# Designed miniproteins, single chains, continued (3): the designs that were tried, part 92

Each design is a single chain, and the fold is of that chain. pLDDT is the mean over its residues in the fold that is shown.

## One batch from the design tools (miniprotein)

Design m11173
Fold by ESMFold2-Fast:
Structure m11173 (fold): chain A 74 residues (1-74)
Amino acid sequence: SREARHQALLEEVRARAAELVAATADASPAERQRALDDFLAWLGEQARRYQVDEALEREMLGIYGETAARVAAL
């Protein structure tokens, strides 16, 4: 169902966000920025691939924003 795909995608997005924060704990500023850029690009690919609606896209971008803030606080 659409809801099952929505939930699975958000679960993957959150898992990747957590992995990114952990992986960048001891990283340089350049490595952190590259990881965030790669994550944002991947989110765009997922949005296109699954033809997500505006609500799901906003939720995914919200997770990106929270992730960027966590990385900046390291």
Scores: mean pLDDT 87

Design m11174
Fold by ESMFold2-Fast:
Structure m11174 (fold): chain A 80 residues (1-80)
Amino acid sequence: MEEEREKLREAVRELAELMKQGAPFDEIYERAKKIVKEFSKEVIQELAKEYGLPKELQDVKSEEDYIRALLALANRELAE
């Protein structure tokens, strides 16, 4: 759990770095989609709570919701 959460944090930081470098949205989206498939919904929700995302982004029910949460996490990483 804690190890998986740290690994997800590194993946989010990598996604944020890709965004910072000006990568096309399609490339960013594909990277986020891959991350969603590699991690459990529980660890994604835990990280979303840790980053203080809005409740609507923490209440993930579909793959699209998970991708949206990951993009929000990456944007929070860029803002910090």
Scores: mean pLDDT 77

Design m11175
Fold by ESMFold2-Fast:
Structure m11175 (fold): chain A 71 residues (1-71)
Amino acid sequence: AEKELEELVEEARKIAEEIEDPALQQFALKTVEASYRKAKELLKEGNAEQAIKLLKATIDTIQRMLELQKK
């Protein structure tokens, strides 16, 4: 579970780093870090499924931000 969270957050960071607008990129990276902190709290509470779901939802959000910028 912990390794899976690390893999998901690395994926989210890579997508966020593709955002060329500096302000939007910084906001996206901050969102990823906040979600990762919350996911680690959920994992510590035994809610691994919810932690993974949160990071997957975060990846989807960051990916949509990137897509909207490229249009």
Scores: mean pLDDT 81

Design m11176
Fold by ESMFold2-Fast:
Formats: structure tokens, sequence, C-alpha cells
Structure m11176 (fold): chain A 72 residues (1-72)
């Protein structure tokens, strides 16, 4: 159902973000994923003192600046 689909979207977003964080920092990231609603999921990766956030939907994902909420 939609919750299971968004969980899968969040898990894929988290996996992609983890790879990106590891490449950029050289450190193994701590990663979390959460379902925000039927069409949205959020992933967060923390590595090397840096934090990366990816908002994902059924139509794609974007990296957002947490301070401004703007796409980066």
Amino acid sequence: GPEEEMRAVGERAAAGLARRAKRLTGEEPEVTAEVLGPDAARAVAEAGGKRFVLEASATGGRVVDEATGREQ
C-alpha cells in the first residue's frame, strides 16, 4: 500500500544519500529515513561532522538546505 511504497522510497533515498555522504566525507554515515506522508519521505545522513538531507517523492528527490528549506 502507499505507506509501504513510501517506506521503500525512503529506504532508496537513504541508501543513495549514504553513498553520497561516504564519497564526500570518507566516513561511514549514520542514516535515517522517515515517511512524511503518502507522497513524501525524508532521508538524513550524518558523516564527518556534516549533515545531508534528501526529500524524496514518487516523482523524484531533491537535496534541501535545512536552514532555508531551499533545494541545493
Scores: mean pLDDT 70

Design m11177
Fold by ESMFold2-Fast:
Order: structure tokens, then sequence, then C-alpha cells
Structure m11177 (fold): chain A 80 residues (1-80)
């Protein structure tokens, strides 16, 4: 893997981890809400949203890098 490929992979992994955290926190919030704990539910909903936003930012960067790599590979195939 080239340096750009490694960076794209690392960003994609980071985004995936943030999506997982967002999903887990949403499940915790749903359980807290079902138990009548509105304070805990609200706190975990905020944390889930924060992680979702961070994941989207990282995913966008990863996609931009991946697109650049794909374009470079396509050029190499044409010139090889």
Amino acid sequence: LDEKGKEALELDIEASLHYMKASIYRKIAEKAKAAGDEKTAAEYEKEAEKHREEAERLEKKARELASQIKDEKQRQVITG
C-alpha cells in the first residue's frame, strides 16, 4: 500500500470506529429512555450525534483520498 492508500485506510477505519460508537451510544440512549432515564438518554444522544458528525467528516476525507488513488491507478494502467 502506498502512503495515500494507508492514509485513506486509516481515515476510513477512524470513521468506522466513530460510526460504531454512535450506534452503541444510540442503543444506550434508547434503553435509558425505555427505562425512564431521560437525562442519561439525552446525554448519550448528544454523544452519538458528536461521533456521527466526526465519522462523516473522516469518511469524506477518506473518500477524497481514495478517489485520488483510483485516478492515479487508472493513469498507471493507461501508461503501462
Scores: mean pLDDT 79

Design m11178
Fold by ESMFold2-Fast:
Structure m11178 (fold): chain A 108 residues (1-108)
Amino acid sequence: MEEAFLERAEQSLELAQKHADEGIKSDDETAAEHFAVAIEHLRDALGWAEAVPEKKEELTQRANDILERARKARPDAVEKGIELSNERLKREDEQLAATVRAGAAAGA
């Protein structure tokens, strides 16, 4: 089971790296979208890393290295990407809250 979580963390880090690299190569508008996706994959990787204590620090350092490299290359686009990713998380939380609220009402 821990092996599967490690594989998921590594897969998410690989996807984050690919999108970060595409963001670095892209124009400002497209770069922000790529960095938003990269940040989402970094969050997934860190989530999976919580289930793998012996690799957590290593995986966290790799995630930080990906983000820091992107920030050094395209700081403004990365900040826009973070904002886009945060807005997506807010929408997901609102949708979950709405689903829970609907489930609590008659006719869930």
Scores: mean pLDDT 78

Design m11179
Fold by ESMFold2-Fast:
Structure m11179 (fold): chain A 90 residues (1-90)
Amino acid sequence: DEEKKIVEEIKKIAKELSPVPLEKLKSQISDERVKELLEKLENAESVKEMVEIAKELFERNSAAPVPYLIALSKVVDNEEVKKILSELGL
């Protein structure tokens, strides 16, 4: 499936940009919903799911989705990703 390959490429780039294990990242976060969203982001199987999860993390004032947003911008042409990155000054 082409989308699975795209999703795996995005995850690979995001991990190269921020190679922090999920368990360590979660241990530094007190917000239960942010922890759940990070797990969902790592396990996302579509670009649409990744964008929606990253957007919710951003709306919760979390910087955790930034590596995924940058990776998404390198692999896919998505207007919501561009808008969020622009708001971050990236």
Scores: mean pLDDT 78

Design m11180
Fold by ESMFold2-Fast:
Structure m11180 (fold): chain A 100 residues (1-100)
Amino acid sequence: SKEERIALLEETRELLEELLEKLKAGEISPQEAYKEIGKHLREVYERDPETGEELERLLKEAYLRGRELGDAQGLSEKEITIEMLEIAIEKIEERIEELK
């Protein structure tokens, strides 16, 4: 349903915001952040495959853009991961607004 889709997108945004804060604080590594994202994506796919596919697309787009910026600016893996999370959060927020 539309309501379930919005709920899954909001849950994903909240997870990404939590991971972003922990990464900025040095409490987790980039690898740990990706592991948590992968686990969450699998759970979303089990609940709603269509939302899982959309989130995977948005996260992939954020990943590619973050890496592009990192390669251009000589960013560290941590800085690249922060950029990717910020881009992913923005894309998810835009999608939630579109669905409402």
Scores: mean pLDDT 88

Design m11181
Fold by ESMFold2-Fast:
Structure m11181 (fold): chain A 64 residues (1-64)
Amino acid sequence: SMEKIEEAMRRAREVAERMLKEGKSPRETLMIVANVVMDTPGLTLDEKGLIIKEIAEELRRREE
């Protein structure tokens, strides 16, 4: 399960970076990433929550 979490986290970060480069706000980016993570098969709800929380914290650090 660790490998699946790491892969999903990498994917989530890639989506976040793309959205930010396209001019989306950190909050809008988080909503998009959360939806992508929630729709990812093979992860538990707890694992999805962990990934979303980590991305949210990373995006909060970029808040202007």
Scores: mean pLDDT 84

Design m11182
Fold by ESMFold2-Fast:
Formats: C-alpha cells, structure tokens, sequence
Structure m11182 (fold): chain A 117 residues (1-117)
C-alpha cells in the first residue's frame, strides 16, 4: 500500500515533467524562424518524448536498469537541444537550460526513489 502510493506519486511527477518540457519546447519551436533549426528541434523533441514515455513505463514496471538507461539517453538528447539553441543565440536558451537542468535533477530523484523500492 505505502509503496503503491509512492509509485503513483513518482508516475504523476514524471508525467508532469514531460508535459512541462514538451510545452516549453513547443513554445521555442513556434518562435524559431530558421526552418532547418525548427526541423531539428522537432526531431529532437520527438526523441525526448519517446524516451520520457519509455522512462515513465520503466518507472511503472519498477525497472530500475531500463529507467537509468533511458534517463542517460534523455540527458544526451536534451543537452543536444540546449547546444543547438545556444549556437543559434536563441533568446530563450538560458531559460530552457535552467528548465532542463531542474527537470533532469527531479527525474534523477524519481529514479533514486524507485531504487529504494
């Protein structure tokens, strides 16, 4: 019962983080005027969403090894997005970098809590 309540909380939190990252990235893509950058950001958003969906499923199944692997892959994809925005001198790159850092720290805490179950 107590573990089930914890798992439910972790799942809600992970879904919230996915929604926040996706919404912020949609806003940045909408504001991006360079068509090549816009296309690349859309592709990386797709990859990040697939990794987040996989991570949420790994959390649901208490699959710590898969959750850790997907979190590392997600870090790489999000870092690539931040790098592209920085290289393009996008006005929101620092804001997005802060959001990414906060979200990744929260996802790491979720995976650590999962390991204690």
Amino acid sequence: EEEDVKLFHLLIHARYLKEQLSAELDRIIAETTDPELRQKLAELKGQANELLDGLIEAIRNKDVETARKLLEQLKSVLDEIVKLLREANHPDYERFERIVKAALEELERIVKELEKM
Scores: mean pLDDT 88

Design m11183
Fold by ESMFold2-Fast:
Structure m11183 (fold): chain A 86 residues (1-86)
Amino acid sequence: APPVVRRIVPVDRAPIEALRELGEARREGLANPDVRILLALVGYGPGLAPARQLVEDHREGLEAAGVEVRAVESEEEARRWLEEAA
């Protein structure tokens, strides 16, 4: 089976770092077309709306690079999705 990379990115009050992680994931996906990358953005409180907006704004470009992205409300939800999506 192709290798699957799973990552959890917290989006509390610093969506700039999450945006950087999305860019890095996209570059990694483009460089490694045989690798499937799953990226879970965990938005806590005021970070939830920014996390959802980042997914909405960047999903098309990430999917084109072989990266799947989802915004979730907890690390538990992130881990559950990463296991189910693989």
Scores: mean pLDDT 81

Design m11184
Fold by ESMFold2-Fast:
Structure m11184 (fold): chain A 64 residues (1-64)
Amino acid sequence: MTKVVGEAEAGATVSIASVVDGKVTLKTEKMEEARTVTAESEGAVAMSVSKPGETPRAHESTRL
């Protein structure tokens, strides 16, 4: 069993990729409050946490 723990700030986006029943499952969640996120799987687990308010400095394309 693989366990990954990360700390997310309020407004951060957390993406968790895990293998469940022979297929890759991707779950993305936006944190409303700062909290510790734990991901566990019998197979491989990967977690990515972005910081709140991060914006790319490349050419911006907004659809608002």
Scores: mean pLDDT 67

Design m11185
Fold by ESMFold2-Fast:
Structure m11185 (fold): chain A 68 residues (1-68)
Amino acid sequence: MSREETRRALENGVAAARAGNAAAGASVAHDLGKQGGISPELAREAVRAGQAGDAEAAARYLERAREE
């Protein structure tokens, strides 16, 4: 996966999570973590937050991954 594709996926994941779709945020984090596009730690935390229904926390972890 290219760096640009990773950035776009992160932006879409953040937007979805901020709109209240925690599951979409978790899905993006899982896929990017599996592909090595983001740090495994941030991926794990975003997935955990999204699975718990914490859309705001999921968005924050994806936003931090985007800043890397």
Scores: mean pLDDT 81

Design m11186
Fold by ESMFold2-Fast:
Structure m11186 (fold): chain A 83 residues (1-83)
Amino acid sequence: MRVSLAELRARLDAYEADLRQMVADGAPRAEIEQRLDAYRAEFLELVRRSSASPMEKTILLFRMLAVLTDTWLQARQQERAQR
């Protein structure tokens, strides 16, 4: 069955919430990195199965990259703030 745009957005929102919680809880960078890799792989597969237009898929992929990048930067800033 094809994945809808609403499902892709809900999945991204869930990833962002989980990643924010991991950073807030002070999860080790290695655990955050593993979670980022897992979510990236899962989301790419969902986008591949989606019936969204190429432009919609592109926008969603950029949003995912922004979430991954923001999480990585937040983890680095939190680590620096604790030192």
Scores: mean pLDDT 79

Design m11187
Fold by ESMFold2-Fast:
Structure m11187 (fold): chain A 82 residues (1-82)
Amino acid sequence: SAALEKARQFTRDAGKKEMEEIINNGEKLPSVDEILQGFLNRPKELAKKYPELSDEQIKAGAEAYNDAFFEELTKVTKELLA
């Protein structure tokens, strides 16, 4: 649905921005354990922030957020290893 796609795009942008802010602020990159805990907790965190969203929207949003966060982390890691 259009509402699900909009939710995915919004949360995808948010996930990318979170990773970009960590880098831009000179913060230590998250550990593997911190990344995994973030991924597992994302649906719960989104449900608390957006109680109006359906379970389907929360799930789609959490997946989009986690994917965008990981894509940006992967890009940065490759640049640091080059």
Scores: mean pLDDT 75

Design m11188
Fold by ESMFold2-Fast:
Structure m11188 (fold): chain A 92 residues (1-92)
Amino acid sequence: SRFSPAQVALLHALAADNPSSLADLGPSNSAAEIAKIPGVDLATARAIRDYFLAREAAGRPIRTVADFAAIPGVDEATARRAYDILNNVLLD
């Protein structure tokens, strides 16, 4: 598994206590940290980072799983996985 059940539970708990945690991702290092996740290459990591930064710049930041799931074409499972991936950077 990309994440252990304990890591997923911790990420969800952190999101509940600090829904703005994703906004704290640094632009220079977040792609390299995301790329540490097995199965995520640097190009994919950059795309994920840039997507979230573009949402911040547009005044529609991704703060919660629900914010990501509100994006057309994104289901709740995909939204939670993407949220967990980015939030894992803050725990590393």
Scores: mean pLDDT 51

Design m11189
Fold by ESMFold2-Fast:
Structure m11189 (fold): chain A 71 residues (1-71)
Amino acid sequence: PLEEAKQRAKATVQELRDRGHLSQDLADALLRGIERAESVETVVELLLGGALNSKDPTPLLETAREIERLA
């Protein structure tokens, strides 16, 4: 569950970074936070925080909603 949440969260963050919807600094911070996360709840919180600072919050919010089911 946690490993699956991390993989999905990282994929979304990397995709948004590559599309220019997240700054490099924010993407790097989110990826480091996801690596360090010890719970699915922490991964969800990181994605919600990232969404507030994204040009398009929808992908991060949708991914957070999906991985919350893995808790």
Scores: mean pLDDT 81

Design m11190
Fold by ESMFold2-Fast:
Structure m11190 (fold): chain A 55 residues (1-55)
Amino acid sequence: RKKILEEWFSKLSEKHRKILEEAYNSDKSGSEIAEELGVSLEEVIEAVEKFREVV
């Protein structure tokens, strides 16, 4: 029913899933995860926080 939310999840979850997987299954730092995904560390933190708030 939340088409807008679903589209946001679909787009953001690609990067978010990678962030979570690296954070829990890897010993990489936040900076390394950000560089691997091609985003800034700030975006990594914001994505995690925003995802947790809506879920």
Scores: mean pLDDT 65

Design m11191
Fold by ESMFold2-Fast:
Structure m11191 (fold): chain A 101 residues (1-101)
Amino acid sequence: MLTPEQAEELARLLAEKAKEYGVPVRVRAIDGRVTVTLTPEMISLPEAEQYEALAKVLEATADAWREAAKRGLIPQETADRIVAESRAQAEAFRKRAEELK
């Protein structure tokens, strides 16, 4: 689990990366964890577009964890694992989005 300070900084990084990817999510640090909430805008999208948006959230997550590790905020090993997991899931969501078009 992250310290509250690590979670708050990671939440800021994730919010900035999500904005760069153009995905409307809410990011909060709660009890040493970073939480991402789907906005009404995401939920109202057609199913294929929802999966595309989820893939972008996961790419933003990977970028935020990489940046946090680069800044020394979290261990590189932890970041590498989460980046790999997030990218694999993003790829799965993109594939699902294409299947629904």
Scores: mean pLDDT 80

Design m11192
Fold by ESMFold2-Fast:
Structure m11192 (fold): chain A 88 residues (1-88)
Amino acid sequence: MEDERIEEITKVVPEYSKEELREWAENGDNEKIQELVEKILKKMEEEGASNEEIANMIGNVMYLVLGDEEAAKDIKEKVLTYLKRKEE
């Protein structure tokens, strides 16, 4: 499950290795995780991805960091709300 989520993330940000993503998640490197989230958001927005697709990808990152599906889902919903407000 974790490996599948890492693979989906690396498809969007291929400049990062699976090993780097796993290390940041395991070490709780909040600064690196924030940089990753911001980079994914920017790239997906520039490529015209839907708010749902962007929120789902950020949810995958948060699941790797937190190991908690409910917390990851809450963050995904907050990201989706943020993106909807940005389009208003």
Scores: mean pLDDT 75

Design m11193
Fold by ESMFold2-Fast:
Structure m11193 (fold): chain A 88 residues (1-88)
Amino acid sequence: MTVRQIIQDSIDFNQQVLNDPNSPDTVKQSSQGMIRGYQAVLNQPQITPQMIQSMSQGFYNMGDIYRDNGYTDWADIYYSRSDQIRSI
């Protein structure tokens, strides 16, 4: 999978979260911010290593926030996506 495909998959996932009535409001707010950030990255002519590192760290930080607030399933998803981005 290419970096751009992983970013697009992450946008698609966050759009599903926004459309799910069962998603917590705090998760929805975070998903809106992530979609905006990823769309900005996809509009760049070149994705830099710094952008990839920032995205991976962002997913990891959100995972920690969700885990600390008892959203363990959401935390695990965000940690997994952080690892996927970092592996490219």
Scores: mean pLDDT 77

Design m11194
Fold by ESMFold2-Fast:
Structure m11194 (fold): chain A 79 residues (1-79)
Amino acid sequence: MKVSQEELDRAVLAIALITAAKLSPDEEVRKLFQEAADYLLNDGDLEKAIKLVEEAIEKSTDPDFQRLAKLVLEKLKEL
């Protein structure tokens, strides 16, 4: 299989977003993480994925989820 480093990095970050969504008790935060993963995997739309993660950080009341989301956001900005 031909997997580029960019495709691998996007897949890893999408898995991180899906995992973060499953850990969040907030339905809106879960939806935003799932939508970000979808844009990253289907469209490769990095800018939309970044905006959705930023929105999830603003809407989250849990500091641990905010910390995880910020870590993912920094990795997305490095792509």
Scores: mean pLDDT 75

Design m11195
Fold by ESMFold2-Fast:
Structure m11195 (fold): chain A 87 residues (1-87)
Amino acid sequence: SAIDEAIVALLDEIKALVEALKAGELSVEQTIERIEDLAVGLITRHQLSPEVQAELGALVREVTALLEAGDYDGALALIDRAKARAA
């Protein structure tokens, strides 16, 4: 569906931001801010179902916690699992 495609595209953008963070191109704070902005934009524009919105919100919080802990590989693994579920 268009929503599933939009979620996969969002997850690909989040993955690219985490890879840029790993490469030293972004700070943790900048990465988290951009991830939150992307997620809010998707929720607002596509009017996701309450269940999908809750799942996306939980995923963003889990990714953010891993990035703050310095577990960038854990964040990438979580994103890859979320992409597999959305496809």
Scores: mean pLDDT 84

Design m11196
Fold by ESMFold2-Fast:
Structure m11196 (fold): chain A 91 residues (1-91)
Amino acid sequence: SSESLLRQLERLLEEARRLAAEARALAAAQGSAAIPEIEKIALEIEILLGLARIIVGVAKVIGILTPEMERILEEMEELAREVRALLESLK
C-alpha cells in the first residue's frame, strides 16, 4: 500500500537525518581528522538514498506514488549533497 511504502521512506529519512547530524557533529568537534568517519557516513546516506529511489520507483510503476514520497526523496537527496559538501569543505 502507499501508506506502507511511505512509512518505509519515513524510516529511511529519519536514519539519513541522524547520520547527517552525526557528520556535522564530527566535523565541528574534529575538523579534518573526522574525514574518514564522515566519508563512511556519506556512503551510508548514499545507500539509504539508493533504497529510497527503489521504493519511489516501485510506487511510480504500480501507480501509488504520492507527493509526500517525492518530498522525502528530495529531502534525502539534499541531505546527501549537504554531507558531501561538508566533506569537501574539510579537505
Scores: mean pLDDT 91

Design m11197
Fold by ESMFold2-Fast:
Parts: sequence; C-alpha cells; structure tokens
Structure m11197 (fold): chain A 78 residues (1-78)
Amino acid sequence: DLVLVDEFSFSDPSLTMRQMLVRAVNYVLENHKGVVPVGAEATADSITVRMMSDDGHLIEVTATNKGEGTVKVYKPSP
C-alpha cells in the first residue's frame, strides 16, 4: 500500500493547463532527485503525470484547465 507523505497545491487562474503542469513538474524536479516519468493521462480538463524518485517515492502531479495544480508524494507503507 502507498501512504501520502506530502501534498502541495498551486493556484493561478492566468495559467493554461500546460503552463500549470510545467510549474508543478518543475517544483517536483527542484525538490526530488532522480525523478523519472512512469505514467501520464490527459483529458480536456486535466493532465496527470506520475513519476518515481530514486528513493522509491511515487509523485503524482495534476494540472487542471482552471489554473489549479497539485503535487502528491506517496511512499510504500512499512
């Protein structure tokens, strides 16, 4: 099972969905090392990108067409 260990949110309604995704992904790359993409999903209203860090954290980034972005960091439960 995965446990949520960190969550960070962005809000900027002047940004497009793509611009918000770039902002949120850059936040992940600044705060986590050895990050590689492992999955992505896109709709008309949102983009979600999943990434893994070197230390085994799963990081989920979601950006919406309403200028919202969320970063969630998960780790395996002991």
Scores: mean pLDDT 83

Design m11198
Fold by ESMFold2-Fast:
Structure m11198 (fold): chain A 100 residues (1-100)
Amino acid sequence: MEKLYTVYLYDKKKGKISTVTLTEDFKVVSVGDMTQEQVDKLLEEGKQLHEELGVSAEEFAVLHNTRNGYREYVDEAVEILSRKAKIPAEVARREYEATL
């Protein structure tokens, strides 16, 4: 399979986890429920970090997820998943983390 890297964003208004899946070349493969403005900004940021700092698409996904949204959005997303799926928060976290 092609190497793909997923960026996560929790949409509070829809109570939903949104994703952007990128190739190594910062090309969009799939988009969840995100605005075009959010997608364009994400791609611009990733390409800029690649050009200026040599950050790979994989590293960009990790940095974006852990610094710019992952800790905040993952905790909220895990809570939503736990409540909606009626499973313990620990199980929801494991399942969500497995999607990274």
Scores: mean pLDDT 66

Design m11199
Fold by ESMFold2-Fast:
Structure m11199 (fold): chain A 64 residues (1-64)
Amino acid sequence: DIVEKAEKEGTAEAYFEAAKQLMLRGDYESALEMLDRAFELDPNPSKEMKQLYLTVKSNLEIRK
């Protein structure tokens, strides 16, 4: 379980990796939760993290 692995590592990078894998599986809600946790741990997120966040959020807004 990628979410459990990210929680055990407790790093922004681990949560970001979990979010990418969840997004690839189409689980945008869980991906958004992982990204929120990553941003909480890293107040200076990379451009890649921000782009993933916008992509996930846009997909959730459309799919509702």
Scores: mean pLDDT 78

Design m11200
Fold by ESMFold2-Fast:
Structure m11200 (fold): chain A 61 residues (1-61)
Amino acid sequence: SAEEILENAKKMLEWLRENKASESVMQQVVDEFKAYLESTLSPEEAAKAIEELEKIFKELS
């Protein structure tokens, strides 16, 4: 589900941040999750999930 994908993305991004991953690595992971959401969900659900993913990333930046 979208919620599970977003929870997994948040955990991965938090782990990467704790391990001092570069901004480019963080962005690559975000882009990969965006692609996965777009391939798995309807266009409308993907758009909403991507907005939430961007918020998660912004809060960790």
Scores: mean pLDDT 82

Design m11201
Fold by ESMFold2-Fast:
Structure m11201 (fold): chain A 80 residues (1-80)
Amino acid sequence: SQERLLEATRQFYDILEEAHKTGDVEKGIEELLELAKKQNLSKNELALAFSFVQFRAMAEEDDELYELAKKMEEELLKKL
């Protein structure tokens, strides 16, 4: 449902924001893996979500967030 997808998207961004804020990338990846399994998110859906974060980071000139999102995408998709 749309409501379920919106909630999954909110949780995805919360996890990325926390990882960016704390620098705890390992915890962020573990939480994203659990979210992906719980919500049955496909690799394509996750890649699309990461692409939106990367586009926003580029628009805001936030190089740290861009590199974080890219790294977390690569590590997460490898584990799925």
Scores: mean pLDDT 82

Design m11202
Fold by ESMFold2-Fast:
Structure m11202 (fold): chain A 74 residues (1-74)
Amino acid sequence: MRDEAIEELSRFIHEVAGVDEEEVKEALRENNLSTEELEKWKEAIELELEIKEKYWDDPEKGAAAGREAAAKLA
């Protein structure tokens, strides 16, 4: 379960930021993040990408939506 979450999040970060997927995996394993924390981080990244894609032509609205999403996740 946790290893699957690490693999999914690592692949996501690799595709978004272009960093080495294996380096991200090892960093996530070292951090001792729980499965729930990994799932929340993946959701946060997915929301950020959706907001950037939806509001690519209106960054002010994108920033407002991002702040609202962050407040809901807290």
Scores: mean pLDDT 71

Design m11203
Fold by ESMFold2-Fast:
Structure m11203 (fold): chain A 70 residues (1-70)
Amino acid sequence: TLTGTVIKTFGDGEGAFVRTDDGRLVAVSALEGKVEPGATVEVAVDGKTYTGIVTEGSGKVGDKVTVELK
């Protein structure tokens, strides 16, 4: 599970840069539509891409978001 605060959005809400609780920066991109609860997202970490589902929060700047990685 990845939890953090959205610091910037891109693609009209289709993607977000998230600062994790431990201070890392992660790029989250929705496969379809926007970053919102229930959306399937790709999470780019250290040159690798993981698939996850947004479980809580929204892709709005300043909002907390939780992604469950699969």
Scores: mean pLDDT 77

Design m11204
Fold by ESMFold2-Fast:
Structure m11204 (fold): chain A 70 residues (1-70)
Amino acid sequence: ALSPLQKKALELLEELRKAYEDPNTSEEEIKKLEEELAKVIEQLLEEDPEFAKKAIEEYHEIIREYEEKL
């Protein structure tokens, strides 16, 4: 089963993906999600570095997908 931190990271990544897909999402909302994700990833680096690496890769994929649409 996933730990609470792992679950939180996946939820934040999904929310961030949806936020980037929605042109009505504010810059402040995106920044808030990115800040929360960064804090969770920092904690995951201590508990499960492999999972933290995968979360960082997923975040980069979200950003790349957004840039490709511009």
Scores: mean pLDDT 82

Design m11205
Fold by ESMFold2-Fast:
Structure m11205 (fold): chain A 93 residues (1-93)
Amino acid sequence: SEEAWLEAEAVLYYLRGISLYNDGKYEEAIKDFEKAIEYLRQLPESPSVRRALLDAEGLLYEAKAKYYEAQGKTDEANVWRKKAEELRKESEA
């Protein structure tokens, strides 16, 4: 089904994004997390999809923070870390 394909693509991009992030390839990780979010947004609304979106968006913001930190852009990095923390608190509410 289309839903099964979208879920498989989202999972593949998400897992590859994590691998790239762990390797310090933050720009590539950002692109993969953005693709994972794009596929997740095409799935029907459900609690599991909402959780997956929050998790992927959190990792995207952490990857952006690391990307700017690597460029010496500390103020920009801190903005993305704050956004990641705000998403974490939202998921706990």
Scores: mean pLDDT 88

Design m11206
Fold by ESMFold2-Fast:
Structure m11206 (fold): chain A 102 residues (1-102)
Amino acid sequence: AVKLTVSAASSVKAGSTLTITVEVTGSGDKDLEVRLYKQELGKAGDVTEVGSANLAAGEDATLTFTETAPTTPGTYVYWAEAINKEDDQVVARSNPVNVTVY
C-alpha cells in the first residue's frame, strides 16, 4: 500500500521560504499524482493546493515542495494525498504537520 510521510519546520516567519518534504513508499504498480495541501488550523473550508508531482508506477521518492509561508500569522496544517491517475481516487493520505507562522 502507498504510504506518504510529510515533514516540515515546526515554525516559520510569515512570508519566508518554507520547504515541505513528502516521502513516498510502496507506490506499487500505479501511476500517482502526489498533491500537497494546506489549511489554517481551526478554520473550515479553505483548503489550498500548494503543489503536485507525478510519480511513475514503482517509484518510491522523496519529493520537495517549496512555498512562500502564509503572510497571515497562525497555525497551518500541511498534508499530502496520493491520487491514482487511472481513476482519480485518493489511495493514501499522509500524517498532518502543523507549521506555526509568526
Scores: mean pLDDT 84

Design m11207
Fold by ESMFold2-Fast:
Structure m11207 (fold): chain A 79 residues (1-79)
Amino acid sequence: GEVEEFQKQLAELQETFDKKLEEAVANKDLEAFYQAVQETEQRLTELGQNAPESLQQQLLQAQGQLQQKIAEALKKVLA
């Protein structure tokens, strides 16, 4: 159903972001890091525009997790 499709797309987005972020950190590639962040934020915004109200809490939680991962990864890239 629509809810399952949303959850699958969200999970795939998070998995793709984690892989890109890990690679950028390993290579200390700040440009790749910012590009991954920008692409993921755009995709998450698009998913949010089509999300039912019942899924808005999951979206907010995903946004919070994204911000936390960005902060932690940035610290590692700059180290």
Scores: mean pLDDT 82

